# Designed miniproteins, single chains, part 66

Each design is a single chain, and the fold is of that chain. pLDDT is the mean over its residues in the fold that is shown.

## One batch from the design tools (miniprotein)

Design m2289
Fold by ESMFold2-Fast:
Structure m2289 (fold): chain A 56 residues (1-56)
Amino acid sequence: MEEKRKRVAEGAAKGSGGAGRAAGAFGLQDMGLEEGYRAALNAKDSKEAAEAILAA
C-alpha cells in the first residue's frame, strides 16, 4: 500500500493542474482509501492532492 500510495501521489503532483489531481483521486479510490480520495477531490491543485494522498 505505501509504495502504491506514494506513486499515485507522485502522479498527481506531476500532472498538469487538474489533470494530475483527478488522476491521483482516481488511484486512491481504486485502492480503497476513501479519506484520501475525498481530500484529493477537494484539493485546489495537484500539490494539495498529492499531500492528501500521502496523508491517506
Scores: mean pLDDT 58

Design m2290
Fold by ESMFold2-Fast:
Structure m2290 (fold): chain A 70 residues (1-70)
Amino acid sequence: SSVLERMRALIEQILKEVSTIKDPKEAKEYAEIRLKALERLMERWGVPQAERDELVSELKEEVEKIIEEL
């Protein structure tokens, strides 16, 4: 759906932004803020809880990978 395509694009944008932050602590704090905003946005847009949990989990894993490589 167009909503899921938009959510995936936002996730890609967040990962891109996190990857530009060189300090692991700053990257983690930034990712946390963006994750909370994304969760609220998905809830407002009526994304089912299971899909929201899956997307948030995927984003958290990708953020952890980026931070571990710093």
Scores: mean pLDDT 80

Design m2291
Fold by ESMFold2-Fast:
Structure m2291 (fold): chain A 100 residues (1-100)
Amino acid sequence: SMENLAELEKLLKELSELLEEFKKAVEEQAPYDILKEIVERIKKVMEKIAELLPEKKEWIEKSLKEIEEAVRNKDFKKAIGIIEQTLLELAVELERLKKE
């Protein structure tokens, strides 16, 4: 529905803003607890997106596990890359859903 598309667009924008916040925190070498807090906020947004896109739910859940593993290993560059790729693929899906 158009209402679900508007909500998805809003969540993708929120995820993009959180990714930029996460990138900045990583670059500034923020404490691990701050980095984990930003990741928890990213996870919540991704979980809301999964509820709006049930066909993508398994793929989003797999990406979340990979992000959690990368963060646990302090591989923040890998975590950033996974989130960037997730955003790119979801943006393509949003554009596909907007077409007739």
Scores: mean pLDDT 87

Design m2292
Fold by ESMFold2-Fast:
Structure m2292 (fold): chain A 92 residues (1-92)
Amino acid sequence: MTLLMGTALSVAATSSDEDAPAFLRRAAEYAKRDRGGEPVDPELLRAAVDVAIRVPETLPDALAILEEEKARGATEVAEAERERLLRAAEEL
């Protein structure tokens, strides 16, 4: 499942703002289903947060991905990106 989540995050990062929400939602579902997987590449995680900053409707999906990545051991990156996302949401 981690491979599928990474693929969905990659597609979301390169998609238009209209298409990105569907792929980010799919990545969040994969993240929840593969609880024993290794953390994704930090660059893909940062790209997911960039999508959520541009498309605020994806905020819940990005937060879900960050919580699952924190549970997988990417604690420092996930917490830093969560803080960045929440700060950006406050400015909107």
Scores: mean pLDDT 76

Design m2293
Fold by ESMFold2-Fast:
Structure m2293 (fold): chain A 67 residues (1-67)
Amino acid sequence: MKVVVVYAGASEEKAREAAKAAMEALGADSYEVIKAESVEEAAKKGREIQKETGAFAIVVSEKGGGG
């Protein structure tokens, strides 16, 4: 089983840490990290990946502090 992390507004390092933690917890064979342009897109991609591939999908995002 593969773990996929889709991240938006967060660092790739944080996404990779989440992917590795989930991979170990689930006994998955591999992980993949995908960048999304928005939290909404990340959630959509996560659902599609989970539905199409059977992979466990995690969304990692960071709220902007100024705007």
Scores: mean pLDDT 75

Design m2294
Fold by ESMFold2-Fast:
Structure m2294 (fold): chain A 120 residues (1-120)
Amino acid sequence: SAKEKLLALLEEVVEKLKNGSEEEQELARMLQQLINHAKERDWSFEQLVQGVLAVVLQVLSRVDPELAREVQALLDAGASLKEVLRALIERLEAAQPKDPLLQTILELLRRVLEILEEAE
């Protein structure tokens, strides 16, 4: 299922980040908490995607607060999860991030979007 694919992706990303920088380890911890919470509460696929976006926005609020605010404004305006993911991916790709943390976030978001599009 899409939910199982997304959970497997999140577990893969956590494993990749566990031995990285302090910032990468913090993202791994946040994603692991998200995985645990989603499993405990039997979240829908859509709730899990929303959870991933919330974690990413929390990280971006520290490294690119303007981008975090722009993405939050799209969510507040009622943009779909797919529209928000596409906008965020486009902005990160345009920035061509050198930071391994942002590169990992970009790759995570691309793969989440692929799963979301296949599920629709």
Scores: mean pLDDT 87

Design m2295
Fold by ESMFold2-Fast:
Structure m2295 (fold): chain A 71 residues (1-71)
Amino acid sequence: SAAAQKAYDEAVKELLEYYQKLVDAGKIDEATELYSRYLAQIRSAALAGDVEAVKKIAEDAKQEAEEILAK
């Protein structure tokens, strides 16, 4: 659906922004692992048309990235 595609695009954009923040902080291994894991989950939820799940997974990715950055 258009709503699922939009949610996917926004989630991937935010995930890439946090990936870059982690890389810039010297946390390349954590960035790569987080990006790969959450991208797979976001893709799965988007293919199922589950906009709520896409948003929740993106929120979880952001919280985990912020926790890593706060170290």
Scores: mean pLDDT 88

Design m2296
Fold by ESMFold2-Fast:
Structure m2296 (fold): chain A 75 residues (1-75)
Amino acid sequence: MAAAQAKAEELVAEIKRLNERLKTETDPSAIRAGLAEIARKFQELLKLFPKAQLVVSSERGADGRVFPVVEVILP
């Protein structure tokens, strides 16, 4: 089932790319929109791996700025 694996790898790469962009984003509305896009990509990933998990947390930088951290866990 190489096609399903390739699609899953593509979706994980897209989620990681979006998360990298969010770490440098300062506009709360843009951050919210980016998180919504990550959630959409993760829903597509769940069709391939129903037990996959998406962990969303926040971290504080040295400047006191809070930014989202998103991790995808595959079974």
Scores: mean pLDDT 77

Design m2297
Fold by ESMFold2-Fast:
Structure m2297 (fold): chain A 92 residues (1-92)
Amino acid sequence: SREELRERLRELVLRLIEELKKAYPVFPENAPELLRKLAEVAELLGLDELAEQLRATARYLETQPQKPSSEKVLELGKEAEELLAEARALAE
């Protein structure tokens, strides 16, 4: 359901925020792309304000010192891809 996808999105966003807090002040280079994928999911689920916040965060991270891609962020990215596919299916 749409509400179930919204809860899954919320959980992924919170898990990503936790990973970013642990990484501070040098962020993994794959975090901005994951934030943009989560923003697309948020937009498809009608969470436009969240989508804007996630895109703004991605832009902010791109201005900060970067380190190589995080395996944990890659794992979250796989879950985000699955969620994005399901959100797109519901949007049609």
Scores: mean pLDDT 88

Design m2298
Fold by ESMFold2-Fast:
Structure m2298 (fold): chain A 47 residues (1-47)
Amino acid sequence: MEIEKLKKLLGKVLGVSEDDLVIDENTTLEQLGFNGFTRRLLDSLLS
């Protein structure tokens, strides 16, 4: 899992600082409180 890319994308999508995101190798999308809508939004941003 490329955590640095994930932090940057989540910061951009959610409009928050990367420093406010606590993400490690054990973090899942479910634990981040993401639903199907948010996952789809992230996929669209990556395209």
Scores: mean pLDDT 60

Design m2299
Fold by ESMFold2-Fast:
Structure m2299 (fold): chain A 76 residues (1-76)
Amino acid sequence: SERIAELERLMDEIVQLVKEGRYDEALKLAVEHGIISEEEYKKTLEAAKKDPRFLEIGVGVALLHAATLLVIERRK
C-alpha cells in the first residue's frame, strides 16, 4: 500500500527530527504532508510563543494523527 509506506516513512522522519530536537521542522513536515491542518499548526505556533514546550506537544499530536491514519489505511 502506497499510503501505508508514505505514512511509515513520514513517521520515521518526524521521529528522527524529534531525536535531533528539531521540533519546528518536524511540525512543518506534518503540515506539508497533511497530517495536521494549517489551523492546528497556527494554534501550536501561537501557544509556542508563550511556552516553547508547545512545539513538542504539537509534534506529539501530529504523531498520534499519523498513527491513526496508518491504522485506518491498514483496514482498507
Scores: mean pLDDT 82

Design m2300
Fold by ESMFold2-Fast:
Structure m2300 (fold): chain A 60 residues (1-60)
Amino acid sequence: SIDDLKLRMKSVLRYGTDDDEYESLYNFIDTLNQEEIDRILSAPTDGEALALLKELYEKS
């Protein structure tokens, strides 16, 4: 489900984010569609998934 995917992305956010960045990225995840979530979670490492999420946020 989309809730399971949001929880998975939340686990990725535990890597290398401060409290403000964490909150911003967490709220941004709620705006993502299924295809965007799938692309980020297809990354080979959690660090790369976080980098993709941050890049997408920068472009929003």
Scores: mean pLDDT 76

Design m2301
Fold by ESMFold2-Fast:
Structure m2301 (fold): chain A 70 residues (1-70)
Amino acid sequence: MMSREELIEQAKDFAREFTKRLKEEGKSEEEILEEIKKYMTKLASEYYSKEEVEELVKVALEEAKKELKK
């Protein structure tokens, strides 16, 4: 099983790639952040507590915001 640290790194990697793709498709910042939140919540909610899901979503959104500023 992935460690919590590996899971956080996977969430960041996903957020960066997904943000870049949606940005190339012409999606707004708000649309990109909503899609990341939905996707991360859906996947993580199957295996993790609500608090863990909130942490993963927060990490993914912070990484997405960094990518959007490039």
Scores: mean pLDDT 79

Design m2302
Fold by ESMFold2-Fast:
Structure m2302 (fold): chain A 100 residues (1-100)
Amino acid sequence: MKELTPEQAKEIFEKLQKYIEKHSNRKKKPKTVGEIIGEVIRYLIEKNYFDPENPNIIVLDPSDELGKILKEVLGKDKITSSEFMDFLNEIAKKIKELEK
């Protein structure tokens, strides 16, 4: 994955935040970057995005809004859990740089 600019990270984060807000059934809406990231991971688990033959691989479904967003950004149909966590951490880092 190429390094994200702060502006690209913000655009991606806003798409993820909008998705989580639309699909969140929780009494309190997530407000922090860490809370949004946690909800993204939770939805991937709930929607069975993990490959049943290899639980370290996440299979992106472009028919789902979340899978479509992630596929457009990552350019891959399958990513490792490690690669995905690195991606989320990079987004969080770039957004924090914009808030300073």
Scores: mean pLDDT 70

Design m2303
Fold by ESMFold2-Fast:
Structure m2303 (fold): chain A 84 residues (1-84)
Amino acid sequence: AAKEAIEYAKKATEYGLEAARYASKGDIEKAKKYLEKAEEYIRKAEEALKSATDPEEKLEAEIELGVAKVAVGVAKTILDRALK
């Protein structure tokens, strides 16, 4: 449901930020591990969002999912630069 999508998206944001933090420190293995977790929770959030019926909760879930995708994108950018 939408509330589950919001919870999963928030976890994805947390893992994405941890991935970015480890990538910025040069801890590539931990960065990759947290990035994988962030992407897993994005998939769970997207799946839960498909079952959402409440318009307000659905909008909140879409916003939180957007934030999570931005966090993951930033982490990927930092990681890519650390690998060069």
Scores: mean pLDDT 84

Design m2304
Fold by ESMFold2-Fast:
Structure m2304 (fold): chain A 86 residues (1-86)
Amino acid sequence: GDRAQAQQARAYLQQAVAYIRQGRVDIAIRYIQQAIALLQTINTPQGQQALALAQQALDYIRQGRIDAAIQQLQQAIALLDQIIAA
C-alpha cells in the first residue's frame, strides 16, 4: 500500500541526504532515482508533491546547487511523513 512505498521512499531520500553530506553525490543520485521510482507508484497528493520535489532536487544537484537540493529532499521527506502518519 501507499504507506509501505512511502516508508521505503523516505528511507532512500534520507540515505541520499546523508551521502550528499558525506560528499558522495553519485551514490546520493542513485538513492534519489530509487525514491523517484517508488514515488511514481504513490497515488496521493503528498506523494505527487514529494515526487516533484525529488525530481527538482536531482536537477539542483546537476546544477551544483547542493544546499537547494538538500532543502527539496527534506521537504519531500516531510510530505512522506504525512502519508506514513495517516
Scores: mean pLDDT 90

Design m2305
Fold by ESMFold2-Fast:
Structure m2305 (fold): chain A 67 residues (1-67)
Amino acid sequence: MKVTVTVTAEAGAGYVIVSFKNSGGTRVIPLPAAPATKTVTLDVPEGDEIVVSASPKIKATFEVKVE
């Protein structure tokens, strides 16, 4: 499946990790000093689950779209 993750950093700098629960893959999205927006489109195996987590000390908003 196609998954688009949009991350908007409101404060700080760091990274966001997108993890694929069943396949065990990970994608790291670096975030420059806020304000910054990053969009990543990923091909995720069908029936897998994604987990999105942020590095400590950043304030960020996440939008996830599944196609």
Scores: mean pLDDT 75

Design m2306
Fold by ESMFold2-Fast:
Structure m2306 (fold): chain A 58 residues (1-58)
Amino acid sequence: VAPALLEVPGVDAATAAAVVRAMREQGLTTAERLTAVPGIDEATARAVVHLLNTGSLE
């Protein structure tokens, strides 16, 4: 999950780590909830959710 998040434009290693933490601790899996993570705008949140929903993170 974290390495694949680095493929999203605007997501650096710190932002990817924050997303993984928020998902584990708060169950944030929707674009609207991911915008609560500092450094993530709505477009980036939607891209992250799309990446997670494709399920092809092998």
Scores: mean pLDDT 66

Design m2307
Fold by ESMFold2-Fast:
Order: C-alpha cells, then structure tokens, then sequence
Structure m2307 (fold): chain A 59 residues (1-59)
C-alpha cells in the first residue's frame, strides 16, 4: 500500500547497502542515475519489507 511505498523508498537505500552494493555504485547512482537507483532500491526494499511482514505474520 501507500505505507509500503513510503517505507520501501526509505528502506530501499538501506536494503541496497545491506545487500552489499558498493559505496561507489551507490554514489554514482545518486549522482548520475539517482532515479534508477531509487527505483531499484525501492524494489529491493519492497521485497525485504514483504519478507519481514510475512515473518511477523507467522509469529
């Protein structure tokens, strides 16, 4: 939902870093292709958020 979208955008950046994306790659995405990086990060954040929500729902 909308809350997932907002949390996904914020979590996407952290998830991308946690996923092991190099700092240089993140820096270039921010400088040159920030929009692409945000889209990719949001998708990764959404996937992680869903996994976490599913884990919480199990318990």
Amino acid sequence: GAADAAAGAAGGRAAARAAGLDEETQKRISVGSGKIGEGLGAAAGTALGRAEADDLARE
Scores: mean pLDDT 56

Design m2308
Fold by ESMFold2-Fast:
Structure m2308 (fold): chain A 97 residues (1-97)
Amino acid sequence: MERERELKREVLVILGQLHDENPDMPFSDARIETMIALMEKYNLPGSEILPLLPPSSAAPIYKEAKSGEELIRKIGKLMGLPEEEIEEAVELYRERK
């Protein structure tokens, strides 16, 4: 459970960073880039990362988000993360800018 929460926070941070760098990037591409980044960082197979990624229904949220912070909050809520975990992801995102 703790590792799963850590990985889900990292998913949100990476998506926020990708959105800031390229806001026109399709969500499907950002989802793949996020998977690759987690696979490399944690030495995990894609099959272990896939269930931790947001669903395809997050695509409109990703497209319409005005900032990485807004994206993290909205997608984190869609993923069912507690508010504490979402705020931690926002803080990590701010720190890594």
Scores: mean pLDDT 83

Design m2309
Fold by ESMFold2-Fast:
Structure m2309 (fold): chain A 53 residues (1-53)
Amino acid sequence: AKELEEQIRELERELEEVRKTVTKSPMEETIRGFRILSLEVEIDLLRRKREEL
């Protein structure tokens, strides 16, 4: 559905913003890494849903 394509684009935009975030500590670096991974997984799941619909 078109809605899924729009969600994918929004998540890709969020991913780019997270990648641009400056980290000040090893903990922040780790948190950013997990956030990036979570967004990538969600994008992949939505892409699969788009293909199934």
Scores: mean pLDDT 79

Design m2310
Fold by ESMFold2-Fast:
Structure m2310 (fold): chain A 67 residues (1-67)
Amino acid sequence: LSEEERRELAERARQGMLKTGASEEQAEKVAELILEGGSREELIKVGRETGQAGSLAVAWEAGRALE
């Protein structure tokens, strides 16, 4: 991913997390992981910790897009 594509992915994931019931802190953590080159496994972990199936799906799709 380019720097621009990575920033767009991070913002889309942040918004998706918020829309699916994740906290602002959890949504920001997902965006930070995407921007900083975090692993898919780290993204999935944050998604699971929300307890929201939709938020887990957002984190999983973001992790897939990074590969």
Scores: mean pLDDT 84

Design m2311
Fold by ESMFold2-Fast:
Structure m2311 (fold): chain A 69 residues (1-69)
Amino acid sequence: SLIEELAERVRRAALEGTEEETRATIREANAELNSRLDRVEVGRATRAIDEALEEAREERERREREEEE
């Protein structure tokens, strides 16, 4: 689905990219949402993107803890 694709794209950028690349990916995702989804679907998509960013944060924290071995 579009929402899953956009959320995964944002998650990947947040884990593997810079802050600038992550912001660019979020803006691109928002542009696709605005062009392709209605207002209700945009709400669900922004929630999925927020969850993807939180997952990336948790994964980054786990990697940081492992580096302190």
Scores: mean pLDDT 75

Design m2312
Fold by ESMFold2-Fast:
Structure m2312 (fold): chain A 70 residues (1-70)
Amino acid sequence: MSPTELEILKQVEEYSKKNNLSEEEREELLDMTRHIVRHGQSRGLSDEEIRQLVMQAVDDFLKDIKSRKE
């Protein structure tokens, strides 16, 4: 695991706790984050571009989770 991947996963875990996500929802979000990081790295994206993609995906995921419960 790269240092960048580790830091991003740690930040996403903190966001999950702040948004009171269940353990299952946290695992889903972390798996999504890993997928985005690996996909971005395979495409040669910069760490900054990967962070932007992760932040967008986190926002979209939180909106989706709220929609599923309503």
Scores: mean pLDDT 78

Design m2313
Fold by ESMFold2-Fast:
Structure m2313 (fold): chain A 68 residues (1-68)
Amino acid sequence: SEFDELLARIRRLLREIADLRPELRPFLAGLLRALEGLAGRRTPEDLEHMRVVLEGLELYLEELRRRL
């Protein structure tokens, strides 16, 4: 499902961010738990919210990579 695909992409991004910034790991784990709960509800509004979070995480990871 699109929820499962978005959640898989989010998990990958959070893992990559944690690899670059290990100090953020507890925060990122909490964020993942919140998004897993959101994905379980499977509403169009929650799907859109997950897309916005995914986009923000992609931009943050890109910025972190540029600083390497």
Scores: mean pLDDT 83

Design m2314
Fold by ESMFold2-Fast:
Structure m2314 (fold): chain A 65 residues (1-65)
Amino acid sequence: KKEEEIKSYEKLREEANRDAETFQKQYDEAIKKGDKKKALVYKSRYGGAQFRAEEANKKIEELKK
């Protein structure tokens, strides 16, 4: 059902946004500690989370028309 599909993507967007916030904080902490390896990992994960949130939002807009 269209409404259920929208709800699923809204949940994915919310989860991706929470992941992005978490990875941003972990990135900041790694930078503060001088941990370049962890900073790179969290920067990559942050970008992935942002991409997932954007894709979910596009799907929501397509479904809503």
Scores: mean pLDDT 84

Design m2315
Fold by ESMFold2-Fast:
Structure m2315 (fold): chain A 80 residues (1-80)
Amino acid sequence: SPEAEEIFEKGVKMLEALAEEAEKNNDVEALKLAKEMFDRLLEAYNNKSSAEELKELLREMLAEIREKMSEEMVKKVEAV
């Protein structure tokens, strides 16, 4: 659906922002998390998850980023 595609694209941009900041900071764990989250998001999208399911996945991913990452990295991800 168009709504699911829009949420998927937002999720991709969010994870690209995480990966970019991880690379700039040489944060291997953050880069690994971004890759694992991207694979999870892509699998959900390919399995035809609804817009609501993708939104919930993005909320869960953002909560995990907040738990595991520095405040600076969280701010960069949330700015997307």
Scores: mean pLDDT 85

Design m2316
Fold by ESMFold2-Fast:
Structure m2316 (fold): chain A 100 residues (1-100)
Amino acid sequence: SPLDEKIDKIIELAEEGYKISTVEEIKKKMKEFIETLKKLKENKASAEEVIKEASKNLQKLQELLEKAYEEGKVSKEEYEKLKKLLNEIGELVNELVEEL
């Protein structure tokens, strides 16, 4: 379905972010985000509740990335790549909210 294809694209982007990141806290939060989206595909939880949890995890990921950059834990290149990925993920998550 178009919904499943969009979820798969978000997971793909999050997996790329997991691969790029050198910060363990960001990797862990990215993995949690991926697992939350996989629950949405399994139809085991309310779509609204899962998307709310995914949105909260995305916000925390953005906060962790900004803090890691401020603290010098990530390079400018890693920061810019992850920022771009998180922004694209955010746009797709907003589209999911509008479709439900």
Scores: mean pLDDT 84

Design m2317
Fold by ESMFold2-Fast:
Structure m2317 (fold): chain A 100 residues (1-100)
Amino acid sequence: SAMEQEIEELLEEGGRLVLEIYLRAEHAGRLTDEARELVALFNKAVQAFREKDYETAIAYLEKAIELAERIAREWPELRELAERFIKVARETIKKIKEMQ
């Protein structure tokens, strides 16, 4: 559906942002475990969405948001990227809820 395509586009943007956070963390040797967990949580949300398990997708996105907020607090240089991810993830949750 058109709404499923819009959500996939948001997930692609979110994926780019979490990958950028991960690459910066790996390069700096800082918050690497947290950044790796953020990627894992986001990938689980994407998989759940594609399997049409919308409740699980929302739950993993909410966990990813919480972790991104912690990363932004602990490493202010990543704050802009983390806040951009949080906005995309919140919009994704909103659109998934609108499909239900």
Scores: mean pLDDT 91

Design m2318
Fold by ESMFold2-Fast:
Structure m2318 (fold): chain A 83 residues (1-83)
Amino acid sequence: GSKQKIIDALKEAIELGLPVEEIRKRLESLVTNEDDKKYVDEIIKKLQEVEAEARKEGWSFGEIQRRIADVLKEEIKKLEEEL
């Protein structure tokens, strides 16, 4: 289903260490309905919050990547609980 495609994309993003903008593009390409759009928009918002905090706090690249991975892992867990 569409949720599984989003989960797979999030797992690949963690494995490849993708930047927020690339994750956003990949997730937006998977949206086919309003339910998926809502999940994707919420994930993107959280990733944007990570970028904003990183700029404010002066986080290293490695710390930003860890924070992104943490957000994606949490979102994967939520989506898997709905399957």
Scores: mean pLDDT 84

Design m2319
Fold by ESMFold2-Fast:
Parts: structure tokens; C-alpha cells; sequence
Structure m2319 (fold): chain A 89 residues (1-89)
């Protein structure tokens, strides 16, 4: 089959996932600040979460996973990183 460029739907889904990832990252940052986590450790964890979210958006953009699968994984990652931040408090 000819290589199809990313569809407008895939690009839109990837953009929405990046937006959600950024909003979730801000929630994690606020949680860590409220819990008194070391700012450098908090920044490291928030950055790691953002990198994972970008990876999921890239996979959606490339058609490797569905938007629904990516959203489910993003929610799982958010809970995982939230727990890691709570454990550092």
C-alpha cells in the first residue's frame, strides 16, 4: 500500500492528547507543590510524565494505537505518576 500521510483525524487526536497531557502535568505539579515535594524531584517527574504523553500522542499521530487506547494509557500514567509524587512527600 502507498505510504499514507497522517490523516487530519490522527493529527487532531494527537493534538488533543498533547493538550490533555499538558493539563495532567500541571495537575501533578500542583499536587507535588501542595505536598511539599522537592522542586527538582517534582520537575523531574513532571517532565518524565510529559515525555510519556508526547510518546502516546506520537503513536496516535503515526496510527500505531487508537485515540481510545492512548487516552486509557494516559490516565494510567497519570495515576502512576501521582502515586510516585505522593510517595516522595
Amino acid sequence: MPLSEATEEQKKAADELLKEGKERAKELEKLGEELGVDPRKLASLVTAFEIEAIGLATDVWMGRISEEEARKELERLYEEFRKKIEELA
Scores: mean pLDDT 82

Design m2320
Fold by ESMFold2-Fast:
Structure m2320 (fold): chain A 74 residues (1-74)
Amino acid sequence: SMAEVEAIAEELIRRASEDPSRAREYVQEALDRGADAEALRAQLERRFAEVKDSDPLLAEVIGRLLEALDELLA
């Protein structure tokens, strides 16, 4: 569900904010647990758009998660 995807995205943002070096590990763990990669990408892109001008540090964290997701799906 969209609510589940939103919860996963917020958990990833929280965990990556605490330790950005582990962003790829956190994304891989979410995918291994059955997170929909396309839905997760869309949710992270929406969150990035919302914060890119108001919270650059949060935008950087979300950007790292999006980059990690792209690398894992390559």
Scores: mean pLDDT 87

Design m2321
Fold by ESMFold2-Fast:
Structure m2321 (fold): chain A 75 residues (1-75)
Amino acid sequence: LLEEVRRRLENIAAFGIAMKLSPEEFRKLAREEVDRLLERGAAQGVSPETLAKIRAEADKLIDELVESLKIVLGE
């Protein structure tokens, strides 16, 4: 699950660079995708504790990717 989240976030970051999304637009899109993946995990019986840990790791990855986008896009 965490590796699927990481791969999805990296794909969204690549898309964001190609489409020149703002860091804020990227953050919103990335968080919506993570929410969908966590909803699927909950439906499949993943524990609330595991989902919370994945959420925390995903939020850290989003912050790291946002910083990378700021560098690539400038300003």
Scores: mean pLDDT 76

Design m2322
Fold by ESMFold2-Fast:
Structure m2322 (fold): chain A 63 residues (1-63)
Amino acid sequence: SREEILRATQEMLRELGDAVDQIIRLRQQKKTASPEEQAALDAQMDAILAETQRRVARIRAEA
């Protein structure tokens, strides 16, 4: 239904917003990090993006 699609869209937007907030935090940490720590932070950001994309894809498929 239209209501179900709108709720799914709101849930996807929440997932994206949460990911953005986490990435901003990690990017701030990266500014004062060593090269080894920067690589680890980059891996964490990549993992957050990949997980968020999987979650959004699942929500979209169920809508």
Scores: mean pLDDT 87

Design m2323
Fold by ESMFold2-Fast:
Structure m2323 (fold): chain A 96 residues (1-96)
Amino acid sequence: SAAHEAMQVYIEVESRLGVLRIHAIVLLKTKGSEAEKERLLARFTKTLAYVASKYPKLSPEQKAAVDAEIDQIIALVEEHDPALAARLRAARDQAA
């Protein structure tokens, strides 16, 4: 069913966003170098391209949850590095 396919896609998207969140937390806790910041941006951009490709298959509730998780990752980065967070927001706008 369409609902079953949406749930499978949602779990895969959530898994990838979870990995991205872990990378952001590691960067923040280790006083990340410029190279680590560039790696986070690259990982973020790649993850967003994947999410964008799967987004049409998600239910409205799942879309809202995914959007909220991306917002939370950006907010987490913004608390420590507003300049990097601005670059993540720009990457998000280009992926949409």
Scores: mean pLDDT 87

Design m2324
Fold by ESMFold2-Fast:
Structure m2324 (fold): chain A 113 residues (1-113)
Amino acid sequence: GAEEAVRKAKEAIERAIEALRRGDFDEARRHAEEAKRYIEQAIKLGASVEGLEEIGRLAEEAARLALERGDLETARLMAETLILVGKALIDKGDITRGIAAVLRGIGLLIDVE
């Protein structure tokens, strides 16, 4: 269900963060790609506002760490994830937080490009 997809997305982002801390960019990207797939699944299954906010917070942390470490591919994946979360929050009626998440994600993508 949606809660399991949220849990797996969070676990994948946490693994990406651990890989970034070790400088293992190949592992970080693989985990970030896995996280993005689980997030797309969670959104499709109707994940809660609370679950989406937790994913967004972790994705932003991972994107910022990836930029700091020079892993532009992982940073892009996590910034795109934050934009997806923001759009899903808007679709659920949390317009203010959703717009804020989209804008933060776009800002992170500009730093990557």
Scores: mean pLDDT 89

